Designed miniproteins, single chains, continued (4). Designs and how they scored, part 84

Each design is a single chain, and the fold is of that chain. pLDDT is the mean over its residues in the fold that is shown.

## One batch from the design tools (miniprotein)

Design m14915
Fold by ESMFold2-Fast:
Structure m14915 (fold): chain A 88 residues (1-88)
Amino acid sequence: EREEILEKIKKKIIEELITKEGLKKEEAEKKAEEIIKEIEKELEKLPEEVQEAVFEAMRAQLNNDQARLDRLSEEYRELGEKVEKEVE
């Protein structure tokens, strides 16, 4: 569903703005909302087939980012366990 994809993109944008730009949550949310609104407006101008292709690309990008986050989380956990085992 389009709304679900856009909401996930919005959350990713908010996270990026906070982490990379150092914005406050409130400012990041406002900026992300504006970006999403502009994306929706531009998408409405495109043919349905092009819109579907764009949403497929967004979906693939979200899946790739999520897998990366899961991998990073596991790497940090494994590193912690290894350090404790070797030092303690």
Scores: mean pLDDT 68

Design m14916
Fold by ESMFold2-Fast:
Structure m14916 (fold): chain A 75 residues (1-75)
Amino acid sequence: SMAEEDRKLRAAGQEAALMENVTDPALGEEIRALLDDIDALRKFMEEQGEKNKESAKKLGEESRKKLKEWGEKRK
């Protein structure tokens, strides 16, 4: 999506800006590793968000069925 593409471009821009004046290769490697960890965390958060969305939808459907059943019992 556009939002996903914008997020990736923004992240790439941040990486480029961060690396712009890095003259120490060891520091550069540490920064790259940290950025990889941040990316992995972001991916994990996105996956959890999607699972929570599906679970919420399922729960909503079950609750709606239950409410209709109770409504019928109470006129």
Scores: mean pLDDT 68

Design m14917
Fold by ESMFold2-Fast:
Structure m14917 (fold): chain A 100 residues (1-100)
Amino acid sequence: MASERALKLAESLKTEEEVERRLEEARRRLAEELERVRANPADLEAVRALQEALLEIGAALAAKLRLRGGAPEVQREVEELNERLLAETAPAMAAARAAL
């Protein structure tokens, strides 16, 4: 299950530096795969890669929140980023669902 993989990734991230590095890499991949899905919503490989990048971002954010002991400022950052990612990806995911 994708959730199990995300949990394992979150548990593997032991430092804030590791979290930030993983988050940067996952966000870059998200941008690349989002452009691929926008260009061809029927590209199953791109859709799956986009979903995987979103899960990796979620895992890195969960690890960051854990490492900061649930600090309110980190919780707010997580909520704001999740809302932005949903807004940015929703039209592309809707187009993919219609095409597939």
Scores: mean pLDDT 80

Design m14918
Fold by ESMFold2-Fast:
Structure m14918 (fold): chain A 81 residues (1-81)
Amino acid sequence: LKEEIEKLEKELEEALKKVQDAIDAGDEEQFLKEAEELMEIGKKVAQLVLENPDNEEAKELFKKFVEQMQQLAQEYYKKKQ
């Protein structure tokens, strides 16, 4: 479990960076591709929380994912305007 959380956290950080890079570049095609990858990581984190409801690290990782997604969506929306 700990190894799974650490792996997902690293994958999440890399995916978040790729989405941010696409937003900064104004590359809509790249943004959509990287956002799809980020959502797949989010699904894995959500599944981990559902399977381990008492695991605080898994819950914190999911909360971090949701908060970062909200921030990226807001930044993308502002960039498009």
Scores: mean pLDDT 80

Design m14919
Fold by ESMFold2-Fast:
Structure m14919 (fold): chain A 96 residues (1-96)
Amino acid sequence: SKKAEKLEKEAKEIEAEIDKLTAKVKDLAAQSTDPDLIRKLTLVQFRLIAAKGEVFLALNIIKKNGDLKLAESLVRSAKRVVKDVAEDIRALSAQL
């Protein structure tokens, strides 16, 4: 369906953004020796792993012609995490 195609495209765009943020977190962790900053970066990394799991579940639901409302909810959740994490990464990057 057109709704499934639109949602799949949105989910893939969020996956790409998660991958970019994950790379940025790894780069910041490599630059820091501050234990508190490393701890905060690690927590951000776990949030990105969880968001990627939501995207994978949404894509699997779409592929199986499952509950598109559930898939949409998972994509929305992952989008919120991406926005929050991007803001956190900007704040943490300013501490280097």
Scores: mean pLDDT 89

Design m14920
Fold by ESMFold2-Fast:
Structure m14920 (fold): chain A 68 residues (1-68)
Amino acid sequence: MTAEELIRKAGQYVLQGKPEKALELLKEAAKLDPESAKMALKALADTLRKQGKHELAEKAEKLAESLK
């Protein structure tokens, strides 16, 4: 599975109300393509903050920052 495939599946899990599974898929995508995964993680963090899921949003943001 490519990073692009993992990022697409993560988006599907977010739509299904399973952002924790989305975060795990983006963590795997980061091993294959850290740049694309970082952008997807930042987008996930923004979405989670808007939904009031601040703890999970912080985890996504921290992971994105660790990919530099």
Scores: mean pLDDT 83

Design m14921
Fold by ESMFold2-Fast:
Structure m14921 (fold): chain A 85 residues (1-85)
Amino acid sequence: MTPEEVRAALEAAVAEAQRSLDEAEKNYQIGKNRADIARAGGYKEQADKILKEAEENYQKRMDSVQAELDAAIAEATAALERALA
């Protein structure tokens, strides 16, 4: 793999991460809105559960994206080391 190919792969990984984060933010907003509707309707316990699940799903997605980026960086480093050997 050339250094240019490594750069292209990292740029693609960053773009994928941004798309995943945008989707996670959208889903988190939907979850918050659902919790607000349930709370307004008097379903406080259900609203708290919906909000907690939305927060946990958001955090899980953030952690997943970070792990994927860390893996892409590690692979890029290994590929550059092989190309320079």
Scores: mean pLDDT 85

Design m14922
Fold by ESMFold2-Fast:
Structure m14922 (fold): chain A 69 residues (1-69)
Amino acid sequence: MKEELLKKIYELAYEAGRNFLQDPERAEKLRKQADELIKEAEKMGFGDEARNAYRKGILDGYAEAQAAR
């Protein structure tokens, strides 16, 4: 379902952003997983929404990582 896929993309991107400073290798793996789901969303016709969910997730997660310093 579209909503479930967008939520999963956001969650993966959020964890990637959150881990960016402490565990960059894990962050890269999570970004790659989110990217594969974005490609799936693009094939389904909601790639723009998927990219927006990814961007928001990355920014929210990265903000949390910086605040935890």
Scores: mean pLDDT 83

Design m14923
Fold by ESMFold2-Fast:
Structure m14923 (fold): chain A 94 residues (1-94)
Amino acid sequence: SPLLEELIERFVKELGVDEETARRLAETMIKNNLTSPTAIKYAIGLLKNFKEKTNKYFVPVYGKEGIILATSKDLVEKYEALIKAVANFFNTGI
């Protein structure tokens, strides 16, 4: 959808995530009805603030066969949780 493509581009540009991560976040916003311009702006602002506070995207972790870079998956799961929290606020009022 046009909205999905717009959200992907905004997450890549404004949040600085890769396209696959941006797509996952965009789909999460649409599935949770965060589709108004105000809700989108608020959600992206919150995610950007969270990014600045965590100050890390890649964390070396010990895997079964040595040190691996924790891909943005853990951070993506945190972003998805924040989007769902914003969705609850906008969709239920509290």
Scores: mean pLDDT 72

Design m14924
Fold by ESMFold2-Fast:
Structure m14924 (fold): chain A 118 residues (1-118)
Amino acid sequence: EELARALEIAGEAAGRAVERARAGELTPEQAIELAGREARERAREAGLSEELQELAGAVARLLTAAALGASPEVMRRELREVAEALGLDPARREALLAAAGDAARALALVEEAVRARA
């Protein structure tokens, strides 16, 4: 299933970027950028659609930001990108952005939106 593959790629890219940031090799912002770029590249190599490439990148950035304890401003930025990649309506997008200060809640809402799309 292509959606599950996109999420697998996003999780792998985020995990690697987080590991390098925690080792002091990358700043948190560099880790977020690397995770998004690598997830998009790997999704493209896997033959996934442009829509799923963007979703993989957005989810990888969000997972990296959450794992590194990013500020609500950074979380809101990444959640906005995920909402756009998922094609969420304004009400669902607003609910997701309202969760920017609670990483666990934000990730749970993203998981729900992904399951609804699948």
Scores: mean pLDDT 86

Design m14925
Fold by ESMFold2-Fast:
Structure m14925 (fold): chain A 61 residues (1-61)
Amino acid sequence: SLYDEARKALRAFLAAHPDATDEELERMERVIANYFAEKYGISREEALEAVRKAREDVLAE
């Protein structure tokens, strides 16, 4: 699912960049959201919502 792929992408980013700032993470969220919007044919807003929900889950653990 889009959500599962977003979680994997965010976990991979954080593993590669453990010192990433909130600003850097937000920038990456937008990049991931744009990629998924194009890949799945959904709006950027829908993709960004899914990516941000995935981030909330990843950071809560």
Scores: mean pLDDT 80

Design m14926
Fold by ESMFold2-Fast:
Structure m14926 (fold): chain A 60 residues (1-60)
Amino acid sequence: MTVVKIELSENKVLEINTDTGEQTLIDKSKDNAKDTDISVVNDEFVKLFQEELKKKEELE
């Protein structure tokens, strides 16, 4: 299982499992930060990513 980690901000990390295409958003400010995992849904993935980014902006 190969996992690629993409740091979106200081508190948000996106983990992508390259074998399954599973995406997980990690919020470093929370201990239990595993959100809804999406196997491979491009449109839903973008929505999830944008929502997390918006939440970060809102919490300025």
Scores: mean pLDDT 59

Design m14927
Fold by ESMFold2-Fast:
Structure m14927 (fold): chain A 79 residues (1-79)
Amino acid sequence: MDELAARLVELGERAVEAAAAGRLEEAARLEAEAIALGDRLREEAEKAGEEGRRKLLETVARVQAIARARAAAIAEALA
């Protein structure tokens, strides 16, 4: 499960980088992989009960933190 969570975060970061560079086909492929991994992570979390739910929420929090940091950096660059 932890490897899937780390891979999901990595794919998300790479997809944003590809999109920013204009590589839209690569960004779309990475997004599709992230969706598939997200589904897999959810299945593993459900199978693991409360422990799985806790790890899933931790992963969601990390993804949200990365998104907020990105938004803040963009806003600061535009100020």
Scores: mean pLDDT 70

Design m14928
Fold by ESMFold2-Fast:
Structure m14928 (fold): chain A 100 residues (1-100)
Amino acid sequence: SSKEEAAEKIKELYNKMINEDLSVDELSEIIQEIVDLLKKLGISSEDILKTIEEAKYKNVPEKNTPEEKKKMAISIISELLRLAKEKYPELFKDIEIPEP
């Protein structure tokens, strides 16, 4: 029940990202909420940090613009959802994550 509630909230945050034009600050807030919810699911801080750092490495901005910051944040969120789906495939079976 508690894990199902955390998974449902993660899905709501992901759907908000894909359906709304969010600011950098709003996307950063979503990342923090998803990180906290992933910890609630029992996913290790090590796996979460590794996922974030790998997403950052793939999306190093050429310029410090809001558009490039948004691209990095969206990539981080998508990779955190991919981690969640890998660890709990049944809880996230209805989520389709775009290929990197």
Scores: mean pLDDT 83

Design m14929
Fold by ESMFold2-Fast:
Structure m14929 (fold): chain A 130 residues (1-130)
Amino acid sequence: AQPKIAVFGGDPETLGKIESILKSLGLNDILTINPSEVSKEVLLEAAKKADIIVFVVDSDEDYQTAKELIDGLVKEGVRKPIIVLAPKSRLKQAQELVDYAKSKGIYVLLADIDNEEEVKKAVKEAVSRV
């Protein structure tokens, strides 16, 4: 079966770009969600239903939402491959999220969202873990 991928991000253009990259790799079971438009309960349920979780970290709010979702998954004993995507200006903050998730025993990958080849590599590595 094809892995289900949930992509969390606040910018529709960025979500569309990631969806296009995923589809170029033959991945079509994609759910894109803007965390500002739905409840935390809906976000957690979407993350639980996915085989791979992608977090876009392009704001302090994105970081906090991703951290809270990781905490929710850990509390329920759910461990999924996570990909953190961030622009170069936010890579330090994204690395803090990666280190946090790793401290919880989660498999997590970091890629520069503006580097399509890094994103593709991270996606292929995450798919190998499903």
Scores: mean pLDDT 88

Design m14930
Fold by ESMFold2-Fast:
Structure m14930 (fold): chain A 81 residues (1-81)
Amino acid sequence: SARKERLLEEIRRLIEELRAIAAQLKDPELKAAAERGIELAEQSLELFENDPSTSVETLELLLRSLRGIVAAWRALLAAQA
């Protein structure tokens, strides 16, 4: 459905935003944690893309969680200045 396609597109954009943040992190442990989080998010996205039973509600919850994660990592990036 168009709604699912738009949610998946937005989720992909947030994962790319996390990649941009991870690239700027100076702390090796924080960088590794961010990269691991991105890997897990990519794996979850693949699972949901390939499962026709994945609901719009499930994708909206994932999107909301990723928005929170992006905000948290942006705050950590700002704090390293």
Scores: mean pLDDT 85

Design m14931
Fold by ESMFold2-Fast:
Structure m14931 (fold): chain A 84 residues (1-84)
Amino acid sequence: SRDDVVRFLSSFLGLSPDDARRIVDEVMDDNGNINVDDFTQRLRSLGVPDDDIQDFFNMQTPDSNGRINVNDAIRNISRQIGSQ
C-alpha cells in the first residue's frame, strides 16, 4: 500500500514520515509508478545523499519511459537486505 511505501522510504532513506509521505504523494502514480529523474530530484532537495539514492536505483531497471514501480523496488531491496 501507499503507507507501506512511505514507511519503507522513511526507514531506508532516513526521511521523516512527513517528508516520505509528501514525496510519495507528489511523484508516485495510483499504480505505484515513479519517474526516476523526478524522484531523484525530490530526494536531493530533501538532503538525501547521492550514494543512498544510487543504492535505491541500482537494484531496479527503469522502463522505456524512465519509470520504476516502487512496490517492485521495495520487494527487491527487502529481499536483498533480508539475505544478509
Scores: mean pLDDT 75

Design m14932
Fold by ESMFold2-Fast:
Structure m14932 (fold): chain A 92 residues (1-92)
Amino acid sequence: SEARSDLIKRKKEVEEFLEEKVKEAEKLEEEAGKKTKSLEELKKFAEKAKEELDKIVAGEKNLGNVPTLELFEKIREESERLLEEAKKEVEE
């Protein structure tokens, strides 16, 4: 199924995006010499997001009327929000 192949590809792209945002936040902490709550929240969010994506690909979770693309966009938006909060925390 092309739909399943596309879903697997999109899952990988979102997981790579999450990993990049975690690495960016880790670099911010290293450069500032300061730990942030937002990085820990981002790491927990990334773990939970990966679990949800695994369940969707396995067919264990039905999204009902929510498009899978909308879920992927929400994951990206939340990871960017948490990175911006980490930037603000290192400025304090």
Scores: mean pLDDT 79

Design m14933
Fold by ESMFold2-Fast:
Structure m14933 (fold): chain A 107 residues (1-107)
Amino acid sequence: EFEKAVEEIKKIVERTLDEIRELLKNGASDEEIDAVIRKGVKEIMKLLYEKVNASDEEIIIAGIQLHAALRAARDTLKENNLDDKVYEEIRKLLVEHAEQLLRYIKS
């Protein structure tokens, strides 16, 4: 169950990052992009509650950290004119960060 939750959360992180990239390409506002980030974080928090049985405190901390990481990814992508190499490095770091957060919660 936990390993399946990790894989689902990685997919949500990747999907959210792809949605951020597409919105940036289309000149979307920071508010529109933040709404997509909040939606992704909410989906992850729900999975932590339902599949990982994480505490309320752990879910809130993970949500804060993932929200901050996705906003940083948005800003970095914007500053680097959506460079493909920068995108791939951010994607790798976000997926690794999400997995590390989940394993920390379980430990």
Scores: mean pLDDT 85

Design m14934
Fold by ESMFold2-Fast:
Structure m14934 (fold): chain A 68 residues (1-68)
Amino acid sequence: MSLEEQIEELFRRLMLAIAERDGATAERLLAELKELMRQAGVPEEKIEAVVAALRAMFESTLARADAR
C-alpha cells in the first residue's frame, strides 16, 4: 500500500471514529496520521494545522451531543 493510500485509509477510519464518538480510536488514528505525514516529508507546520483541524472537528462533534 502506498503512503498516500495509508493516509487516506487512516483518514477514513478517523472520520468513522469521530462519527461513532470513539475518542480512544480517534486519538490513536490521529497519532498514526501525524506520524505518516512526517514520514511523507510534510512540513511540521502543515501537520500541526491538519491535526488541529481534525481535533477541533472531533471536539465539536462531542460538544454538539452535550448541547442537545
Scores: mean pLDDT 75

Design m14935
Fold by ESMFold2-Fast:
Structure m14935 (fold): chain A 83 residues (1-83)
Amino acid sequence: SSMEEELRRLIEEARRIYAEAREAIARGDMEAAREKLERLRELREQVMELLRTADPSDRRTINLAIGAILLIEGMILDLEAML
C-alpha cells in the first residue's frame, strides 16, 4: 500500500538521522545532535498522523506504524540520555 511505502521511507529516514546524531555526539557536536533529535521528534509525529488516518482493517499497516513509533521513540530516549 502507499501508506506502507511511506512508513518504510520514514523508518529509513529515521535510521539515517539517528546514525548522523550518534556521529555528531561522537565528535562533540552537541548542536548538530540536538537538531537531529528534533527531526526524529518530527518523524514520530508524522508516523502518528499516518496511524490516525490508517484504515483500521489494515492490520499490517497499523502494526508497521506502531513498530515505527516504538523504534523512533527508542532513538529519541537514547539520544536524550546522551545529551
Scores: mean pLDDT 90

Design m14936
Fold by ESMFold2-Fast:
Structure m14936 (fold): chain A 83 residues (1-83)
Amino acid sequence: SAAEEKAKKDAPTFTEKDFLELIIEMSVLMLRYIVLKREEDRERLREHKTYLEVLLKENKDKLPQWVVDEVEAELKGADLLLA
């Protein structure tokens, strides 16, 4: 997918702060979908989830455990909403 390819390209330069910003963006997208229930917001959430999953996989060993835990919590939340 385009999100997966973008994530692989971005992964080598992705910082801890970039992950924290993505967690905030994920939370906003989740809330947007919960409130508005639009298919467009659902697709954006799917793409964002895929992007974050690939970035985490590529960088997991370089990140503090608490950041990994926060990213995994957001991904689980998104997964439940998309089920």
Scores: mean pLDDT 86

Design m14937
Fold by ESMFold2-Fast:
Structure m14937 (fold): chain A 99 residues (1-99)
Amino acid sequence: SAAVRARLEAARPELLALAAEFSPEAAAALAAFLDALLAGEDTAAALEALIAAALATPEGEALLERLAAMFKEIGLHEEALALEVTLGIEKLKEGVSKI
């Protein structure tokens, strides 16, 4: 929707600044994902690249959690759900590795 696009454009600098706090690779992957999304292109590959870049950092789960919350505020509910599912799987893997 036009309202979601406007919120995304307004939030883009904050989203990129957040990702840059974790890694330059995560920030670059997020920029590519947001650019594809704003262009109305297929975002699946860019979203997978963003998730991979985030999880390559020690605090990647925290980055995904914060991105999911911001995506929900923007109205990117499907993208937020994909990040939340990934986060849930990573937390499950961590729990299993401790037993």
Scores: mean pLDDT 83

Design m14938
Fold by ESMFold2-Fast:
Structure m14938 (fold): chain A 66 residues (1-66)
Amino acid sequence: VKVSQEVLDKIRELLESLFSTVEEKKENLELLLNSPAAQEMLIKELGLDVSLETLRAALEEVLKSL
């Protein structure tokens, strides 16, 4: 699945605004990856025009970079 830099940046910006530590960011990314409902909510909140598959790939990529 191709993930755009824009989607990755929006996820990173959201995590930075909500969580101050790398540990909190990792824990919340793992929770998001285990919840399709939370993933759908995130797409709506960020105004993303992406599939759940693309969002999951983006969340995994951000998690790997932490």
Scores: mean pLDDT 79

Design m14939
Fold by ESMFold2-Fast:
Structure m14939 (fold): chain A 77 residues (1-77)
Amino acid sequence: MAEKARQAADLADQASVYASQGDLDTAARLLAQASRLLGNDATAQQARDFLSKLPPQEAAELLRRASERARAIAEQL
């Protein structure tokens, strides 16, 4: 359980870097993968649609915050 949350945090961190570089396709794929590890049924398409509505800086910041939350969950499990 804790290992999945830690892996999700790492994927969200990577997604933040790709989003900041404008690679929303890779960021969306990584975000969807992280969400599935945490038990959510998020698709890459849903992640891509969400990220495309945000400025790149805001998308990267949101993904960074998601990573921090996933790490906190991993620590508690």
Scores: mean pLDDT 76

Design m14940
Fold by ESMFold2-Fast:
Structure m14940 (fold): chain A 87 residues (1-87)
Amino acid sequence: LEPLSDEEEVERLKRLTEQIKESPVDDVSAEMARLHLSVLLTVAKKKELSPEVKEAVIELAKTIRDKFSEDEAVVKLADELIETVKS
């Protein structure tokens, strides 16, 4: 249980996006990306997100998807997260 403001959540997501951009494209980083996407997907299904948080989540998911585009599991999780947030 994390009582974060929308502003703090957006900042956290932007920091994570930067970390992902700097990560190498390898099996370990891909596994970490899958974990991040799975956690965010679980949160998005349970919590109503503000438009600002939705935008930050979509940006992160797109960044992960583009970086690990050869990993089918990452692509699937990123697409599910984007669809869930847009719905």
Scores: mean pLDDT 80

Design m14941
Fold by ESMFold2-Fast:
Structure m14941 (fold): chain A 77 residues (1-77)
Amino acid sequence: LDEEAERLREEAERRFPGWRVVTLTGSGFSSRDLAEALARAEAARLEAAGYRVYAAKVLPVPGTDQYGIVVVAVAPA
């Protein structure tokens, strides 16, 4: 989860040099649908705050039956 968040953050920083980058992560979701709903809600919240969502992903947490989310958003500096 954190590794994917870091990868996406670095990619966003490369594509949008000088822009503000925000990364949100969450885990412990027993349902993929619940994780997807929360990822969409966080993405919408960031867009309402003036950010452009770069990526919003749901990932299985290895070794568990749980899911995590990663949302990366950018805004002009």
Scores: mean pLDDT 82

Design m14942
Fold by ESMFold2-Fast:
Structure m14942 (fold): chain A 95 residues (1-95)
Amino acid sequence: MEAEREARRAAESARETAERGSDASGMTGGAISGTGAGVTAMLAGKKAGSKELAIEGAEYAARQAEEGAKRAKSEDGRKGGLLGAEAARNVAKGA
C-alpha cells in the first residue's frame, strides 16, 4: 500500500537526518524524524488492519534511526537519532 511505502521512506529519512546532523538542529531533526517515522508506520499498519504490521513498521523506523545515530557525523546527530529511535519504539509499545 502507499502508506507502507510512505512509512518506509520516513524511516529511511530519519536515518539520513541522524547521519547528517551537524548542529543543535540536527539533534532536534533526528528526534522529530524518528518519532514521525514511527507514527507513520503505526498509521499504515492500522489502515491495513494489522497490529503486527504497525508494530513491525514502528520497530523498523527505530532500527533505521539507530543506524543513522551509529553513522552520525556529529554528536547532535547521534543524540537525535537515538531519541528518535526511542520515540519510535515507544510508538511500537503503545500499539
Scores: mean pLDDT 73

Design m14943
Fold by ESMFold2-Fast:
Structure m14943 (fold): chain A 112 residues (1-112)
Amino acid sequence: MTEELLREKSGSDPAKSISVTARVYLSDAGERRLEIDITAHNVAVNDPAVLETIGLLLEAIAHIRAGDWAAAEAAAERAELSPSMREVLELVREAVEAGVSRIEIDISVVEA
């Protein structure tokens, strides 16, 4: 099945060497899929603060999926997410509100 990319947002926190990208795809059947890629760069994945930020990002996404926007915002505040990362969460929220058939989350570690 061919998919069309409808929207994309990327955010990063250079201090924690983390980036996140959210993409919304539309299938030929009219179904929407949300793809979220979280990338940790260099040795940052071994840093407890980096792991905590990834955990809080996943927590925020779970709360968005459950429709609990207040809990999602609290997780984002606790993670001290950069403005660009918060824009990614806003796209996730809009996609969930518009209706998505599937949410896919991938976590990657990159040495460079």
Scores: mean pLDDT 80

Design m14944
Fold by ESMFold2-Fast:
Structure m14944 (fold): chain A 85 residues (1-85)
Amino acid sequence: DKKKKELENQAKAYELAAQGAYLAAGGGDDEEVLGLFEEAGKLSGKEEEFKKLGEEILKASPEEQKELAEKYRKKAEELRAEYKA
């Protein structure tokens, strides 16, 4: 099922984006943060979108990074629920 695989890949991409945002909020390395968003972009087929999100995360405050991480985590959970149904 192509749709199931696409949803699964998108869920994993948002899991990586959430991980990157949490890492940034904790004072993690910029290269490691951007690497997680790059991997998310490649996995989802939305390389430019996730690259931009990673750049926005590095410019955000720690509080904004935490809020974005929670948003991405929620999106990943919604997508995981959809492809498992």
Scores: mean pLDDT 84

Design m14945
Fold by ESMFold2-Fast:
Structure m14945 (fold): chain A 71 residues (1-71)
Amino acid sequence: SRARREQLVATLAEILGISRGTASKILTSESVAEETLLKADEEQRRAIGNAVADADFGENVLRIVERLFRE
């Protein structure tokens, strides 16, 4: 639902220390997701993986997380 997407945006903003606007762009722009998430440290990547598994709304984030953790 939209509420779960908003929760994921809030969680990503908190984990990465960025604005909710920037976090929303991670979910809607593959290039922004790739640039931002590939710079995340190991603990941030793990926290993001957990958050997107719960939300099931971050297609771009799921693709980046799978690439980081399954390669």
Scores: mean pLDDT 67

Design m14946
Fold by ESMFold2-Fast:
Structure m14946 (fold): chain A 92 residues (1-92)
Amino acid sequence: SAEKLKFMAEKAEEAVASDPELEPEVAAEIGKLLSEAFEAAAAGDAEKARELFFRAVELAIAHAVEKGLLAEEDVPEALALARELAEKLAAL
């Protein structure tokens, strides 16, 4: 699974970089955090993977609110989902 996680790191960075809804600078930072999160998971660093994945999604949520793609009242639910996904990533 470590090889697959490294592949997912590369693909996550590519997918975020190609997203037309994201400004290039924001896409680069989100992609970097996601890539580092998957690499930490592949290395067995569950705590670092969880932290980095959560930071990536938190940044994406903040940007989505700023762009009007996500309503502020939906942020708490989105952050709760982000924490759940970060924990599942760390368990891989």
Scores: mean pLDDT 76

Design m14947
Fold by ESMFold2-Fast:
Structure m14947 (fold): chain A 56 residues (1-56)
Amino acid sequence: EEELKIHQQKMIEIEQNQALEQDEKSARYKAIKHENKEEADKLLEQAKRQRLAKKL
């Protein structure tokens, strides 16, 4: 029931965590703006993975 809500909340959380790269925030904005959760989610995941990989 709250699965979708939890997922959306994670995208917003990225905005609060300013420690993340701008790319991740940009992907998050696209996710919310476009309303296409599948495509937006992939963009967020890819950006996040790339940022995390570079960080480590």
Scores: mean pLDDT 62

Design m14948
Fold by ESMFold2-Fast:
Formats: C-alpha cells, structure tokens, sequence
Structure m14948 (fold): chain A 111 residues (1-111)
C-alpha cells in the first residue's frame, strides 16, 4: 500500500511536469526567435528568466525538463535502449535534476 502511494505520487508528478512542458511551448518558441539555437539553450534561458522573476518553483520545473532532455539526447546517441540502460538514464536524470536544483538555490542566495 505504501508502494502504491509512492507510485501514484510519481505518476502525478510526471503528469504535472508533462503538462508544464506543454505550457512552455509558446515561451520556448519566443526564445528560439530571440536566438536560442537548441531546446537546451532555450530552457536554460527560460530557467534564468524565472530565477530573475523570483519564480523559483517554475525555475526548478524547467531544470527537471532540462535534465530529462539532456539524458534523452545521451540515450539517442547510444542507440537502442535496454531495460538496464533505461534505469541508468533514470538515475542520471535524477542526479542532474538535483544538481540543477542546487544551482538554482545558490543563484537565489546571490540575488
């Protein structure tokens, strides 16, 4: 039952992040028009804008999307995925997301 509650929470968090990513599409398009050459460059610029605006929760959500996209690019470069490789990708995504969150918190302390 505790495991079922943890799974449900992760599914809800994934749904919320996916919905947020869709909401970012108009803002991402604007950043491409302003000179961003890649999705990662646009997401980094958007994260920095949210930090400047004091919207730290949105900045952290952008950071989680950055982590997923970066790990996803690494997976594509390595070819067809096995279950083991998908687990490694998930662990790398979680680690990178935490590193980006820490960078956001340190940047907030400087402002």
Amino acid sequence: SELEEEIKKLEEENKELNEFALELQPEMQKLYEEGAKTPLEALKALREEYIKKGDIEKAKKVGRIEARLKVGHEMVQQGKDSAEFLREAEEKEKKLAKEIEKEIEEEVKKQ
Scores: mean pLDDT 76

